# Designed miniproteins, single chains: the designs that were tried, part 55

Each design is a single chain, and the fold is of that chain. pLDDT is the mean over its residues in the fold that is shown.

## One batch from the design tools (miniprotein)

Design m2015
Fold by ESMFold2-Fast:
Structure m2015 (fold): chain A 66 residues (1-66)
Amino acid sequence: MEEIRRLTRELRESPDPARRREAARRLGYLIATGDEATQAEIERALAGLDLSDPALRRALVEGASE
């Protein structure tokens, strides 16, 4: 769970847009390859974030397709 917490923090707080996009991509990968509990934790974390940036949404989808 520490990786999910770290990636969620990066996505929320990183001043670097490239780091935020990479965090989103990695979270997408974890949703696609994780168990039910992992998916639920990531979904709860993402529900609290403003994902209005289409680049971040695209990164999530790209991660999930790997």
Scores: mean pLDDT 75

Design m2016
Fold by ESMFold2-Fast:
Structure m2016 (fold): chain A 82 residues (1-82)
Amino acid sequence: GSVAAGVAIGAAYNGYTDIAERALEEALKENPDSADIWLAKGQVYYYQKKYEEAIKWFKKALELDPSNVYAKKMLEIAEKKL
């Protein structure tokens, strides 16, 4: 797993959204096809209560890995917040 993705999620949960977004941008530059990093980006937006943006990125994660049960579950949770 990506340490940068975990750090980004933790930063977002604690309100450091700019640090979280920058960490994810760097991770995606290195691994643009990583479903786990796109899932982390969705989680970052979810913790900001930006549910429409979170949904977009959870869908991107599922496009890359349709078998990702956690991404599917997070998508359903975010959609219920709209």
Scores: mean pLDDT 79

Design m2017
Fold by ESMFold2-Fast:
Structure m2017 (fold): chain A 55 residues (1-55)
Amino acid sequence: MLSKEEIENKLKQVEEDIERARKVLESATDPVIQRVAEHELERLEKEYEELKKKL
């Protein structure tokens, strides 16, 4: 079981990854890169929600 502090640290990491993925998606003009970034963003957002529920 993760401690509250560990969960909060993980949330920060996932939040940073989400911001990075959003920037890639916003700047990408290549459809392949856009698709990869969209998929990563969806997965990261789900992980963020799951971690947030554990707080």
Scores: mean pLDDT 82

Design m2018
Fold by ESMFold2-Fast:
Structure m2018 (fold): chain A 76 residues (1-76)
Amino acid sequence: SLDAPASPEDVAWLLEEIDRVIEEAKKLGNEELASQAQKLRDEVRAKVDAGTLTEVDLALYAIQVAILKKELERLK
């Protein structure tokens, strides 16, 4: 269902993907993109800690990460 909790494995994957975006943005000197990715990480972590992260939340955050990754690719 749409309100089903996200699996721990999927949460770990998402956080690792965000961390990679933060690392790459910092290496490119793009502080704005690094800041955007950090805010996303903080939002995901807050929902995980509150026990409120759903599968739908996970999917929407994954889309946001994909957008940030596309922005990084344009800067390479």
Scores: mean pLDDT 86

Design m2019
Fold by ESMFold2-Fast:
Structure m2019 (fold): chain A 69 residues (1-69)
Amino acid sequence: EVEKRARELAEEVRKTGDEAIQRMVEWALKATPEEARVMIGEAVRLAVETGDPRLFRAAQAIADAVAKK
């Protein structure tokens, strides 16, 4: 399930930072536009809830990658 995996990777961003962001970007490039939107949404939601700037960076990285696809 895309939402569950997106949430797990977003939580992993808080632990490993750039490594998890890279995995989210690679997944988003292979994903459908709808799946990529779910990934961005989960990263933004957790970023707002926690205030962790790494999660805002993750959401931006995914959005940038998908926008150029």
Scores: mean pLDDT 80

Design m2020
Fold by ESMFold2-Fast:
Structure m2020 (fold): chain A 103 residues (1-103)
Amino acid sequence: MEKAKELYKKGEKYLEEGKYEKAIELYEKAIALNPSYARAWENLGLAYLSLGEYEKAIEYFEKAIALNPSNARAWRNLADAYYELGETEKAEEYLEKAFELEK
């Protein structure tokens, strides 16, 4: 798992720099080594969200939530992606779920 974590951290650096395609490559490699790496799935979704690839972002946030259903941030990001697609009702449902999980 150390190699997956290193790839994840490099991906975080590229995500912070706005280099979304490079971040995606590193997160995909991290996930290939550890498919249960919920944070890598979440950040892969964030990178796609930042690129305007809302349907892919949704897919990856759903994977992160399947691995960690208490991840309020993933639920908020899922809501944001649905909002960007104009699915306001679904966005509101998922945002409410995020608030339920936040203390």
Scores: mean pLDDT 86

Design m2021
Fold by ESMFold2-Fast:
Structure m2021 (fold): chain A 89 residues (1-89)
Amino acid sequence: MSREELELESRLALVRAGVAIIKQTASKIEDEEVKKKLLELAEEAERLAREAEEALREGRLEEARRLIEEAERKVKEAIKLDEEYKKKK
């Protein structure tokens, strides 16, 4: 693997870990609107991660990077939403 491929694969693994944590966190949220939004963000990040994995397998590194960056943004949005929800409790 190239250094760039290794970087992108590592970032993709972190995105997948983030999605799993968000789904677990959402299962403990009592607010249905917050839970729904967290699950929607997790599902979108997971879809982008799958598309990025395919792009990496095909050597489409620029497309894979864009997809990973978008997935990372979805994970960050979910983390921010959870943090804001906990502060309002």
Scores: mean pLDDT 85

Design m2022
Fold by ESMFold2-Fast:
Structure m2022 (fold): chain A 64 residues (1-64)
Amino acid sequence: SLEKEIEATLHLMNGILAYKSGDYETAIEEFKKAIELFEEAGNTQMVEYARELLKKIEEELKKK
């Protein structure tokens, strides 16, 4: 639904802002929520996009 897509987009944006501020824990939580909501909305393209962002952060954390 449009409402779920809007909610998912807000979580995605919050995750990006958290990432830019160095709050990786919040960024991961927000991206996971965005993925869940985009899946419920049936937006496969945005699910893939959010998963790639999450993967990038998780890979960066493993390279410490």
Scores: mean pLDDT 85

Design m2023
Fold by ESMFold2-Fast:
Structure m2023 (fold): chain A 60 residues (1-60)
Amino acid sequence: TVEQQAELDKRSAELYEKQGKFENAAKAYRGLADSYEQLGRTDEAAEWRKKADELEKKAK
């Protein structure tokens, strides 16, 4: 389900972030945001996209 995909993406993103793999973490947070948008949780999706953008910037 979309909820299960969101949980997996969140765990993956957190793991990548701890490992300093910010590009991979950003991709996982973008996937999480897409899942929240599909669930109609648009405000939460926007927050996860913001986090992904910050991590992508940090990966530079």
Scores: mean pLDDT 81

Design m2024
Fold by ESMFold2-Fast:
Structure m2024 (fold): chain A 70 residues (1-70)
Amino acid sequence: MSKEEIEERIKRLREELRREEEELRRLREELERLGDEAPLELVQRYTAAALRVIGLEFEIESLEKKLKEM
């Protein structure tokens, strides 16, 4: 993978991360609104979104490290 390809991938992942962070924020607000009445499905959606954010952050950090080593 070229340096330019890695930079473009990082850019796309950062854009995806921002969208996932907005989704996570909306789900968090919904959970806080419902409190103890929050359905398990909503909690699962929040957890899945949180895991996607973590995965994207990890991939970005890995690619940034690879760029620094080039």
Scores: mean pLDDT 83

Design m2025
Fold by ESMFold2-Fast:
Structure m2025 (fold): chain A 76 residues (1-76)
Amino acid sequence: SLIEEAEKYLKKALELVKDNSDAVEEISQALAFLQRKDLEKAIEYAKRALELVKDTNSEAAKELEEAIKYAEEALK
């Protein structure tokens, strides 16, 4: 499912940012909201995480962009 794909990419991003406590917190919130089916909040927190990593961790940014894409499709 789209939600399962979004979760997969958020978990990949979380592994890539373990050295960035702020990004870990935002991704953890995104995962919690995704598990609750609160897609709007999950997308909001994933976008916050993306802003924190976009200039310093391109691999994490890519995984977060994929997670946001799948969550936005699930919201439709």
Scores: mean pLDDT 88

Design m2026
Fold by ESMFold2-Fast:
Structure m2026 (fold): chain A 102 residues (1-102)
Amino acid sequence: AAPATEVEAEGKLTKDANGNWVLEFDVPAAGDVRRLRLKGESDTAKFELEIEVRADGRVRVKAKFEVTNSDGSVTKIEIEAEGTWEEAQRALAEFEEKVRSL
């Protein structure tokens, strides 16, 4: 199959039975995508994820989560990482853990 150069997709943002935020999304294989954008929204929370494979083969990841608390304040979690695909996957796992730990 011909590799996709850019992909936009939707992820799912939910709460588990214990009230923890859960991000559900699929990341295609690194060789198939030059740029991937994922987003998910609820009434009180939003997330956005961007993965870019640069011409030199390095991967850049940006991930952002925002939730509006009951008092009207906003909690924000952001990560940005650049390096190997393995480093990008570790940064994404850390982001998901931080969101789940809220």
Scores: mean pLDDT 73

Design m2027
Fold by ESMFold2-Fast:
Structure m2027 (fold): chain A 91 residues (1-91)
Amino acid sequence: MEKYEKEIDELVAEARERLGDAISQDLRDGLYKALKYAKEGKVQEAVNTAVALALRIIGHALDTGADIEASNELAQRAIKLVGEAVEEVKK
C-alpha cells in the first residue's frame, strides 16, 4: 500500500503543476479517502469515491475553462490507481 501513497503524491504534484492548487488538494483528499476504503476492503465505497472525484475534476475544468485534456487524463489515472489498489486487496 505504500506504493499507492507514493503514486498519489506523484499524481497530486503533477495536478498542481497542470491544474492548480484547488484541484491538487481535491485529488489528494479524494485519493487518500479511496485508498483508505480499499485498505478496509470497502470496494464499492473506494470505487464510488474515485468516480465522484473524477467527475469533480472534469466538472471543474468545464466550469473554469481549465485544461480539459489534462483534467480527463488525471481523472482516468485516479480511477486506475484506485482500481489497482482494490485488486491488490482481493489477493
Scores: mean pLDDT 81

Design m2028
Fold by ESMFold2-Fast:
Structure m2028 (fold): chain A 98 residues (1-98)
Amino acid sequence: EEETVEEMKRILDKTVELVREALAAGDRFGAEVAVSLFIMNIAIGDKIAEKLSPEARKKLYEIMAEKAQEVADLLRQAGMTDLAAAVESIAKELKEKA
C-alpha cells in the first residue's frame, strides 16, 4: 500500500510538472490539456483510495489534495482563474475525504 501511494505521488508530480512547463512556455492550451490529465489521475487515485487501508487512503487523499492545490495556485498565478477555481474545488473535496 505504501508502494501504491508512492507511485500515485510520482504520477501526480509528473502531471503537475507538465502544467508548470506549459504555463512557463505561455501555452494555455497545453496547460488545459495537462490539467485534464491531472484531473484524470485524481479520478484514478480516488478509485484506488477506496481499496486501500484507512491509513493509506488518508495519506493518498492528503497527497492528492496538496497537488490539486498546487495546480490551482499555478493556474491562478497565470491568470487562468476559472480553471484555478475548478481545481481548488477538487482540492477541497479531497481534503474532506482525508
Scores: mean pLDDT 88

Design m2029
Fold by ESMFold2-Fast:
Structure m2029 (fold): chain A 88 residues (1-88)
Amino acid sequence: MELYRPDPKLQALLREAGETRETYTPGEILRTILRYARQKGLVVTDEDGRKIIHVEGTPLGEILGVDSIDLSDLDPLIEAIYRHSTVV
């Protein structure tokens, strides 16, 4: 499995989530971001009953350039992880 080194913005978010390693698999980064969102209370249910991550004004929102992420479609989050990481 390929290991990735997060860029400084993503590394800062991972450190805030309690991670101190230099390299991760993409799946480990994804799980850490989802844990961070739950710990910060960013996971909400919208008016249609969808589970979303409200990232406006957070470091995660700055990395993604979006205000919210739909938990039924994680592709934008996965793409952002690849954009903010370098394969090692």
Scores: mean pLDDT 79

Design m2030
Fold by ESMFold2-Fast:
Structure m2030 (fold): chain A 87 residues (1-87)
Amino acid sequence: LSGEVALYEAERLLKEGKFDEAIRLVEAAIPQVKDNPELLARLYTLLGEAYYKKGDYEKAIQWFEKALEVDPNNEKAKKLLEEVKSL
């Protein structure tokens, strides 16, 4: 599974409300994209978004922060991190 295919499928699962399936898919894809910080940050952002939608704000924050560690310019991770910290 390529990182881009994993991103597409995880986004689809999130839209369908299948948060646990999205989390599992992203976790399985992370080892395949370790050397691509842009894709890795996007996968971490999806993982954070899935936890946020499940109401696990602590894990959501952790994953958004990890996304910004690998790609400080990830705009979606920045916006979602500010949003979850405002709760």
Scores: mean pLDDT 85

Design m2031
Fold by ESMFold2-Fast:
Structure m2031 (fold): chain A 75 residues (1-75)
Amino acid sequence: MKEEIENLIKRIKEVGDKKITELENKAQSYEDQAKNYEAQGDTEKATELRNKASELRKEIEDLKKGVDDYIEKLK
């Protein structure tokens, strides 16, 4: 039972970390693109990309909290 819970927590962390990394990479890509457009004077495109990055950052925070809350309940 205890070992099964520890293995479940490990799997949840591994799956969560992989998804978080995917979303973080995507958000960073949008932020980097936004900086490039801002430097070119395309503030409209830069704002659009920053909004997309912000939405992904919100998703990442919600996912991190969900993973942490779920793990805490398993203890």
Scores: mean pLDDT 83

Design m2032
Fold by ESMFold2-Fast:
Structure m2032 (fold): chain A 64 residues (1-64)
Amino acid sequence: DVERQIAELEATLAAGRAKLEERIAELKAKGAPQEEIDELREVLARAEADVPRALELIRAGVTA
């Protein structure tokens, strides 16, 4: 069921986003280079921008 797969993916993405934000905070607390922190922020931003397209591909993949 495509809808169930999408719901599970959305839940996984939400959990991943929370963990990534926690990791960014941890790196900041440890005094990691700003460039490394910015890289993770860019990954998060790209993932959020690509989510609608990823959902489209999943829907297409189920019927293709």
Scores: mean pLDDT 73

Design m2033
Fold by ESMFold2-Fast:
Structure m2033 (fold): chain A 87 residues (1-87)
Amino acid sequence: SAALEEVRELLRETQERLAAAPPEEQGDIALEFIGRVLRVVLGNPDIDVDEVVRLLRELAKTASPNVQAALEVLIEEIRAHAARRRA
């Protein structure tokens, strides 16, 4: 889907930005990424949530511990949103 492709592009862009950024800028980059992914998921009810979670976990494997923790919070929010839609 176009929404899932947008998440993949955001992931690629964010990985490149994090690799190029000094440590003091990485938190802001991670927060921007989290906000953008959440907006895509909330704006696209039919998005494959399981695939989004898989992509976020792939980013987490190469991220710093603080970014990994932030990504896990995002994953839980996305899963909670999906569960509320199914109820």
Scores: mean pLDDT 81

Design m2034
Fold by ESMFold2-Fast:
Structure m2034 (fold): chain A 99 residues (1-99)
Amino acid sequence: SKEVEAGLEGAEAAAEGGREAMRLTPSGVGSAAAGVSAAGATASGLIGKRGKKGAEGAKDAALSARAAAEAARRGGGEEGARAGEEGARKAKEYAEKAA
């Protein structure tokens, strides 16, 4: 289904945003928190592909990517935070288009 495909693509975009947030966060405790959140985004994407419709997975991934962006902000990584938010926004838009 094209809708499932779009949802999965959104979930992958959210996971990528989370990983980018981790990369742009300054070294330290904030980077570790961003990494955990990025892993959550990736896991949500996998769940969407396997157990849920892709659109649902994309929404879960977007929430995880936002958590990664917030973690990056706590680590002082404003650029990382923006990257995570951008990924989350794209995932949400893909999920809405798939609905």
Scores: mean pLDDT 59

Design m2035
Fold by ESMFold2-Fast:
Structure m2035 (fold): chain A 68 residues (1-68)
Amino acid sequence: HMDLLFSPETAEAFAAMIVGIYKVMAKNGVKVDLEDVEKEIERINEAFGPLDEAFRKELLETVKKIQE
């Protein structure tokens, strides 16, 4: 039924982890390239299945806001 490695929930968890890492980097004064974040989200989407489009956009917008 559910494959833990290839479920949408697993992909979302990995994307959230990546965003968390970028938030920590930004808090420590490291400028994060939004292009790098987008590429990593794309890699997760390819490896674990398609992320919800709205969720993907929300993650990118969240990272963009912490860079402002």
Scores: mean pLDDT 64

Design m2036
Fold by ESMFold2-Fast:
Structure m2036 (fold): chain A 80 residues (1-80)
Amino acid sequence: KVLEDSKKAQKLVTEAYELMREALKAIKNGDKEKAIELFRKAVELFRQAADIFEKLGNEVAARSYRRMAELAEELIKKIE
């Protein structure tokens, strides 16, 4: 179900970016714990999307979203 999987991956990416935006707002408001929780959720969604893109043969998209997950993990470490 290539079309269904592609749509799911795009939705996961959109949700992950929304979580990243919410996490950055939490940092600005001094809510470190909330920011970490939101970044962790974004990591999960970016990795799920990357796995779907890899199954679809889109290695460029898969690598890009894995790198976004790594960036979110680095941000968690810098906040902790």
Scores: mean pLDDT 87

Design m2037
Fold by ESMFold2-Fast:
Structure m2037 (fold): chain A 68 residues (1-68)
Amino acid sequence: SAEDHLAAGRQALAAGNYEEAVEHFKRAIEADPNNALAYYYLGVAYRKAGKPDEAKKWFKKAHELEGA
């Protein structure tokens, strides 16, 4: 489920496994494309992986979904 992927992604973030976290959050988005939290955490994972420009794209999508 989207929640299972989100939980796995957060565990990977806590462990410092940022690329693994990115994959889990992408799976969460695939399971529920309207889950704003998954897009937000994908942005966090990219920022921690040293990809701030990529992170900004995902934060923007998260805000767009919250602004409905």
Scores: mean pLDDT 85

Design m2038
Fold by ESMFold2-Fast:
Structure m2038 (fold): chain A 55 residues (1-55)
Amino acid sequence: STEELVKEGIEDAKKKYSLEELKFLLETALENAKEVKNEVAVKLLEEKLKEEKAK
């Protein structure tokens, strides 16, 4: 599913990238998801960005 693919992508990115790089990638992915109107991905990416910024 789209939700599983987004979650897998985020977990993979966490292993490969620094926190700053991860935030940039999440913000870029969020803008892309908004552009293609993928509401499930938008919600998941916004929640993840809030988690990372709150730490």
Scores: mean pLDDT 77

Design m2039
Fold by ESMFold2-Fast:
Structure m2039 (fold): chain A 74 residues (1-74)
Amino acid sequence: MLREEVRELIERARELVEEAKASEDPLEAEILLGVAKIMAAVAKLAAEKAGDEESVKEAEEMLEEITEAERELR
C-alpha cells in the first residue's frame, strides 16, 4: 500500500515539474515546483519508513531535479 502511494506522489511531482518547465508565468512555475517539492519530500519520508531504498533514491532524484528547476527560474 505505502509503496503505491509513494509511487503516485513521485509521479505527481514529476508531472508538476514538467508543467512548471512548460509554464511561461514565473509565479505559476514557482507554485508548481513548490507543490512538487512537498510531494517528493512526503514520498521520501514514506519510503524511508517503509524501508524502500529504491523509492527513496527516486524521491531524492526528484528533489534534486526540482532544486535545479528552481535555480533556472531565479
Scores: mean pLDDT 80

Design m2040
Fold by ESMFold2-Fast:
Structure m2040 (fold): chain A 68 residues (1-68)
Amino acid sequence: GEEELRKELLKTIGDILDLIGEKLELERKLEKTEDPEEKKEIEKKIEEIDKKIEELRKKLRELDEKLK
């Protein structure tokens, strides 16, 4: 029912916030990193997190639409 959808929505929001936190930590590390190879590794990790956030944001929109 609606309560189950609301719980899933809140969980999805939490998962997005966790990934945003990880991304911010990696971006901070990237700013401090001088090594070009290490920068590329961090950038790849950020890109992978961005893809996960995008997927969760799509799920969030679908859940929000079902609640309206």
Scores: mean pLDDT 85

Design m2041
Fold by ESMFold2-Fast:
Structure m2041 (fold): chain A 69 residues (1-69)
Amino acid sequence: SMKEQMLSMLDVVKQYVEDNIKDPQQKQQKLQALDQAKQMLENGSSPQQVADVLEQAGLPGLAQHIRSM
């Protein structure tokens, strides 16, 4: 399903952020946004709302993929 695909993408990006972002503030901001996005998807929020949260947290590539699904 689209929701399962989005959740899988969030998990992959979360792992990337944990492994590759060294700045503690940027890392925390992105991880919090990814966790918020996951909760929003689980609660039935639209892909647009989820993408907006991710874009604001500095994850524009992921936001664009979510919008295109």
Scores: mean pLDDT 86

Design m2042
Fold by ESMFold2-Fast:
Structure m2042 (fold): chain A 55 residues (1-55)
Amino acid sequence: SAEELLEEALAILREKYEALGYSEEEIDRFVARTRAAFESLSEEEQEILRAIWEQ
């Protein structure tokens, strides 16, 4: 599902930010912002991104 793919992408994003030396609080803010940005997209836009990520 789009939600499951988003959570997998956010987990990878978290690992990358940790590798760059960001604090847990900063990483939580970055992840929350990215999630909010995705959730602000229309259902059509979310489905397009999902289709791209599944290939």
Scores: mean pLDDT 76

Design m2043
Fold by ESMFold2-Fast:
Structure m2043 (fold): chain A 92 residues (1-92)
Amino acid sequence: MEVAEQFAKGLEAADSRLEAVAVPEGEELARTPGRKSLPSAMTAIFIGVLKGTNRPEDAYEVGVELGKMILKNPSFLVEESEPATTVLVSLK
């Protein structure tokens, strides 16, 4: 829980143009049609690795670095219809 929240905070701290919402465990957050977001597979991999380390501070720092990478290469953002189950990341 705390890991996904810290990761989302790190992403938003990277740049005000990024919007990141942590999804509560066992819940799904619907994507906005036509709005590009970070693929569910990528967010699941990051959150899975970060949960394994049990370090929320590392989750924040990884979120900041990923946010910077997304801004340099917006092609990381795609249209996806499947609900977000970990973190929803998009441009405002």
Scores: mean pLDDT 79

Design m2044
Fold by ESMFold2-Fast:
Structure m2044 (fold): chain A 61 residues (1-61)
Amino acid sequence: MSEEERREIRRRVLTEVLREHAREKGKPDASLSEQFDLFLAASEEEKARAAELERRLLAEA
């Protein structure tokens, strides 16, 4: 896989992970910047769930 293809896949996966976390926090309409801030403030349990989602999405890509 090329570096460009890998970067694009990772970008899409990270976008989905951040969006899902924001949705779980009750902010489905959060901006990308707000989604990122919410994720930085995430608990260890929330980060573990995000890591599991990332793993599944990467396996499907």
Scores: mean pLDDT 77

Design m2045
Fold by ESMFold2-Fast:
Structure m2045 (fold): chain A 60 residues (1-60)
Amino acid sequence: SRATELAALVLAMKGGVSLEEAVRLMQQVLDGKISPGEAAERLGVSRSTVSTAVALAKQL
């Protein structure tokens, strides 16, 4: 959870979206419900940013 929150905070800062929305989308990516590309489009960030955040969340 702490790793997911940290990753979501980075996404929220870069995408200009709410932390709540970033956490929700990160959880959906981790659960395999959506692709990193789809999350990137919904957050308004690059796919690389989402992929890095997912990698961080999985390592912790």
Scores: mean pLDDT 73

Design m2046
Fold by ESMFold2-Fast:
Structure m2046 (fold): chain A 64 residues (1-64)
Amino acid sequence: PERRVVTRSEILDEYDEEKAEQMKADLEAELRARGWRVLSASVTFEKEGDKYRLTVTALVERAP
């Protein structure tokens, strides 16, 4: 089966775990709707000046 890594990033004004969970859930839902199986997903926060870069990374596998 085909596997790939999908990444989504957004800049936030503050550290927001609820926003991170929402973005992760939204990405997983979108990938599943397109016929991908989500094997894992993770969230990373990086401080950029006075803001935060939120990155969601998902490992997906295409159904046969």
Scores: mean pLDDT 83

Design m2047
Fold by ESMFold2-Fast:
Structure m2047 (fold): chain A 59 residues (1-59)
Amino acid sequence: NKEKALEYSRKGLKAIDEGNYEEAVKYYKEALKNSKDLPEKERKAIEQNLKEAEEKAKK
């Protein structure tokens, strides 16, 4: 579960780097779905990244 959350978070970051904001949103949502076993600090970082990706995807 924890490993999947980190894997999806990394895929989201890669999608951001590629300008694929809609894909990044999908990956960060999957990361949060798997984030129950993550420390609060790491979960909040994913939530922040999701918010930023959503703002950029509105374009």
Scores: mean pLDDT 80

Design m2048
Fold by ESMFold2-Fast:
Structure m2048 (fold): chain A 107 residues (1-107)
Amino acid sequence: MEKLVEEALKEAGLEIDKIVKTEARLGPDSGVLRVEAITKDGKRVTILASVSGSREVVERFLRGEITLDEAAAHPDVTAANVVIAIDGRLDDPEGTEVRVRSARGRP
């Protein structure tokens, strides 16, 4: 679980100091991993990683057995995405920045 989150954030140019909270939700053919973390520079971030298609691949992703890119490589996966919301930035009084990464899939 932690390994997948760290890899996704590292690709986005974010370094985690610590993970505060993790939640996983499993649907019939989709799953969402929600992670709250503090970055090395003291920002609070919320990461939403979602995989849709194969239930088996979704469950493996939520268990931290495979990366987002490995899940996206499966032929039965229709979408694999990460949304990162950065809240409480000292340099932005509105406090929220959103970054989206799609590993693959149809829209």
Scores: mean pLDDT 69

Design m2049
Fold by ESMFold2-Fast:
Structure m2049 (fold): chain A 82 residues (1-82)
Amino acid sequence: MELFEKALEYEKKALEALAAGDYETAKEYLEKAVEYALKYLEEQGLLTPERRKKLEELKEATVAALEKLAAGDEEGAAKALK
C-alpha cells in the first residue's frame, strides 16, 4: 500500500498548498500524487491504457487550471478543466 499512501500524502500536501494560495507548490504535489496513483494502479493490475490516458489528461487539465488561477484567470481555469 506504500504507493497508495504516497499518492494520498502528496494529494494532502497539494490541497494544503492550494488552501494557502500557493498554486505552484500545489501543482508540484499534484503531479507527484498522480505519479504514485498511476504506479499503484499498475501494481494492482488495474492500469489499462484508457485509464492511464484519462488520468494523465485530468492531471494536465488540473495543472492548466492551477496555472490560470495563479494568473487570476478563474474563467480560463474552469475552461481548462473541460
Scores: mean pLDDT 78

Design m2050
Fold by ESMFold2-Fast:
Structure m2050 (fold): chain A 63 residues (1-63)
Amino acid sequence: SAAEEAARKAEETARQLFAESPEAGRRMLDVVKSIENKSAEGLGMERGLQSALREAEERKRRE
Protein backbone atom coordinates (compact mmCIF):
# COMPACT_ATOMS: atom_id res chain seq x y z
CA SER A 1 0.00 0.00 0.00
CA ALA A 2 1.00 3.64 -0.29
CA ALA A 3 1.26 3.88 3.49
CA GLU A 4 3.58 0.86 3.64
CA GLU A 5 5.82 2.20 0.87
CA ALA A 6 5.97 5.63 2.52
CA ALA A 7 6.89 4.00 5.86
CA ARG A 8 9.67 1.95 4.25
CA LYS A 9 11.19 4.93 2.42
CA ALA A 10 10.94 7.21 5.46
CA GLU A 11 12.54 4.59 7.71
CA GLU A 12 15.45 4.02 5.32
CA THR A 13 16.17 7.73 4.83
CA ALA A 14 15.71 8.54 8.51
CA ARG A 15 18.06 5.78 9.66
CA GLN A 16 20.99 7.61 8.06
CA LEU A 17 19.99 11.08 9.28
CA PHE A 18 19.04 10.08 12.83
CA ALA A 19 22.26 8.12 13.34
CA GLU A 20 23.97 11.52 13.53
CA SER A 21 21.28 13.27 15.60
CA PRO A 22 18.48 11.43 17.40
CA GLU A 23 17.56 14.81 18.92
CA ALA A 24 16.82 16.24 15.47
CA GLY A 25 14.80 13.10 14.74
CA ARG A 26 12.64 13.65 17.83
CA ARG A 27 11.93 17.24 16.77
CA MET A 28 11.07 16.18 13.23
CA LEU A 29 8.68 13.48 14.49
CA ASP A 30 6.97 15.99 16.81
CA VAL A 31 6.29 18.26 13.82
CA VAL A 32 4.92 15.38 11.72
CA LYS A 33 2.72 14.21 14.61
CA SER A 34 1.26 17.72 14.95
CA ILE A 35 -0.17 17.61 11.41
CA GLU A 36 -3.90 16.87 11.52
CA ASN A 37 -5.82 14.94 8.84
CA LYS A 38 -2.79 13.08 7.51
CA SER A 39 -3.02 11.13 4.27
CA ALA A 40 -2.20 7.41 4.19
CA GLU A 41 1.29 8.35 2.96
CA GLY A 42 1.66 10.84 5.82
CA LEU A 43 0.66 8.24 8.41
CA GLY A 44 3.12 5.79 6.85
CA MET A 45 5.87 8.40 7.02
CA GLU A 46 5.12 9.05 10.71
CA ARG A 47 5.37 5.31 11.48
CA GLY A 48 8.62 5.01 9.52
CA LEU A 49 10.17 7.98 11.30
CA GLN A 50 9.08 6.60 14.69
CA SER A 51 10.74 3.25 13.94
CA ALA A 52 13.98 4.90 12.80
CA LEU A 53 14.03 7.14 15.88
CA ARG A 54 13.52 4.18 18.23
CA GLU A 55 16.44 2.36 16.58
CA ALA A 56 18.72 5.42 16.85
CA GLU A 57 17.80 6.01 20.52
CA GLU A 58 18.31 2.34 21.40
CA ARG A 59 21.72 2.39 19.72
CA LYS A 60 22.72 5.48 21.73
CA ARG A 61 21.44 3.87 24.94
CA ARG A 62 23.67 0.83 24.35
CA GLU A 63 26.75 3.04 23.97
Scores: mean pLDDT 74

Design m2051
Fold by ESMFold2-Fast:
Structure m2051 (fold): chain A 110 residues (1-110)
Amino acid sequence: AEKLKELMKEAEKIAEEAIKKNNGKITTLDAADVQSETVKYAREKYPDMSDEDIELVGEYAGATLIKKAIENGLPIFADGKELSDEDKQRLLEAAEKTEEEVRAKIEELS
């Protein structure tokens, strides 16, 4: 439980730093990059952690980036095109589902 909580905090930090680095212009590739960075961090810090839990924390980082971007009214781009409000709503729903899955996992491990 404590390892997952620590990784969630780092995932949130990586997501926030990505928003600052990109001056509020977020792409779908930025979500993939923060996911990959978080997975790498988790594997290096907790090499004995399951691949399932590591991937879940990575997905949480990408979800956190998308959710924070949408909640702050930032534009999200894919292939140079700004996503529609409908596409943003779908991304937000997927992000909220990932957040719920991580929280449920922590409760099971507590």
Scores: mean pLDDT 82

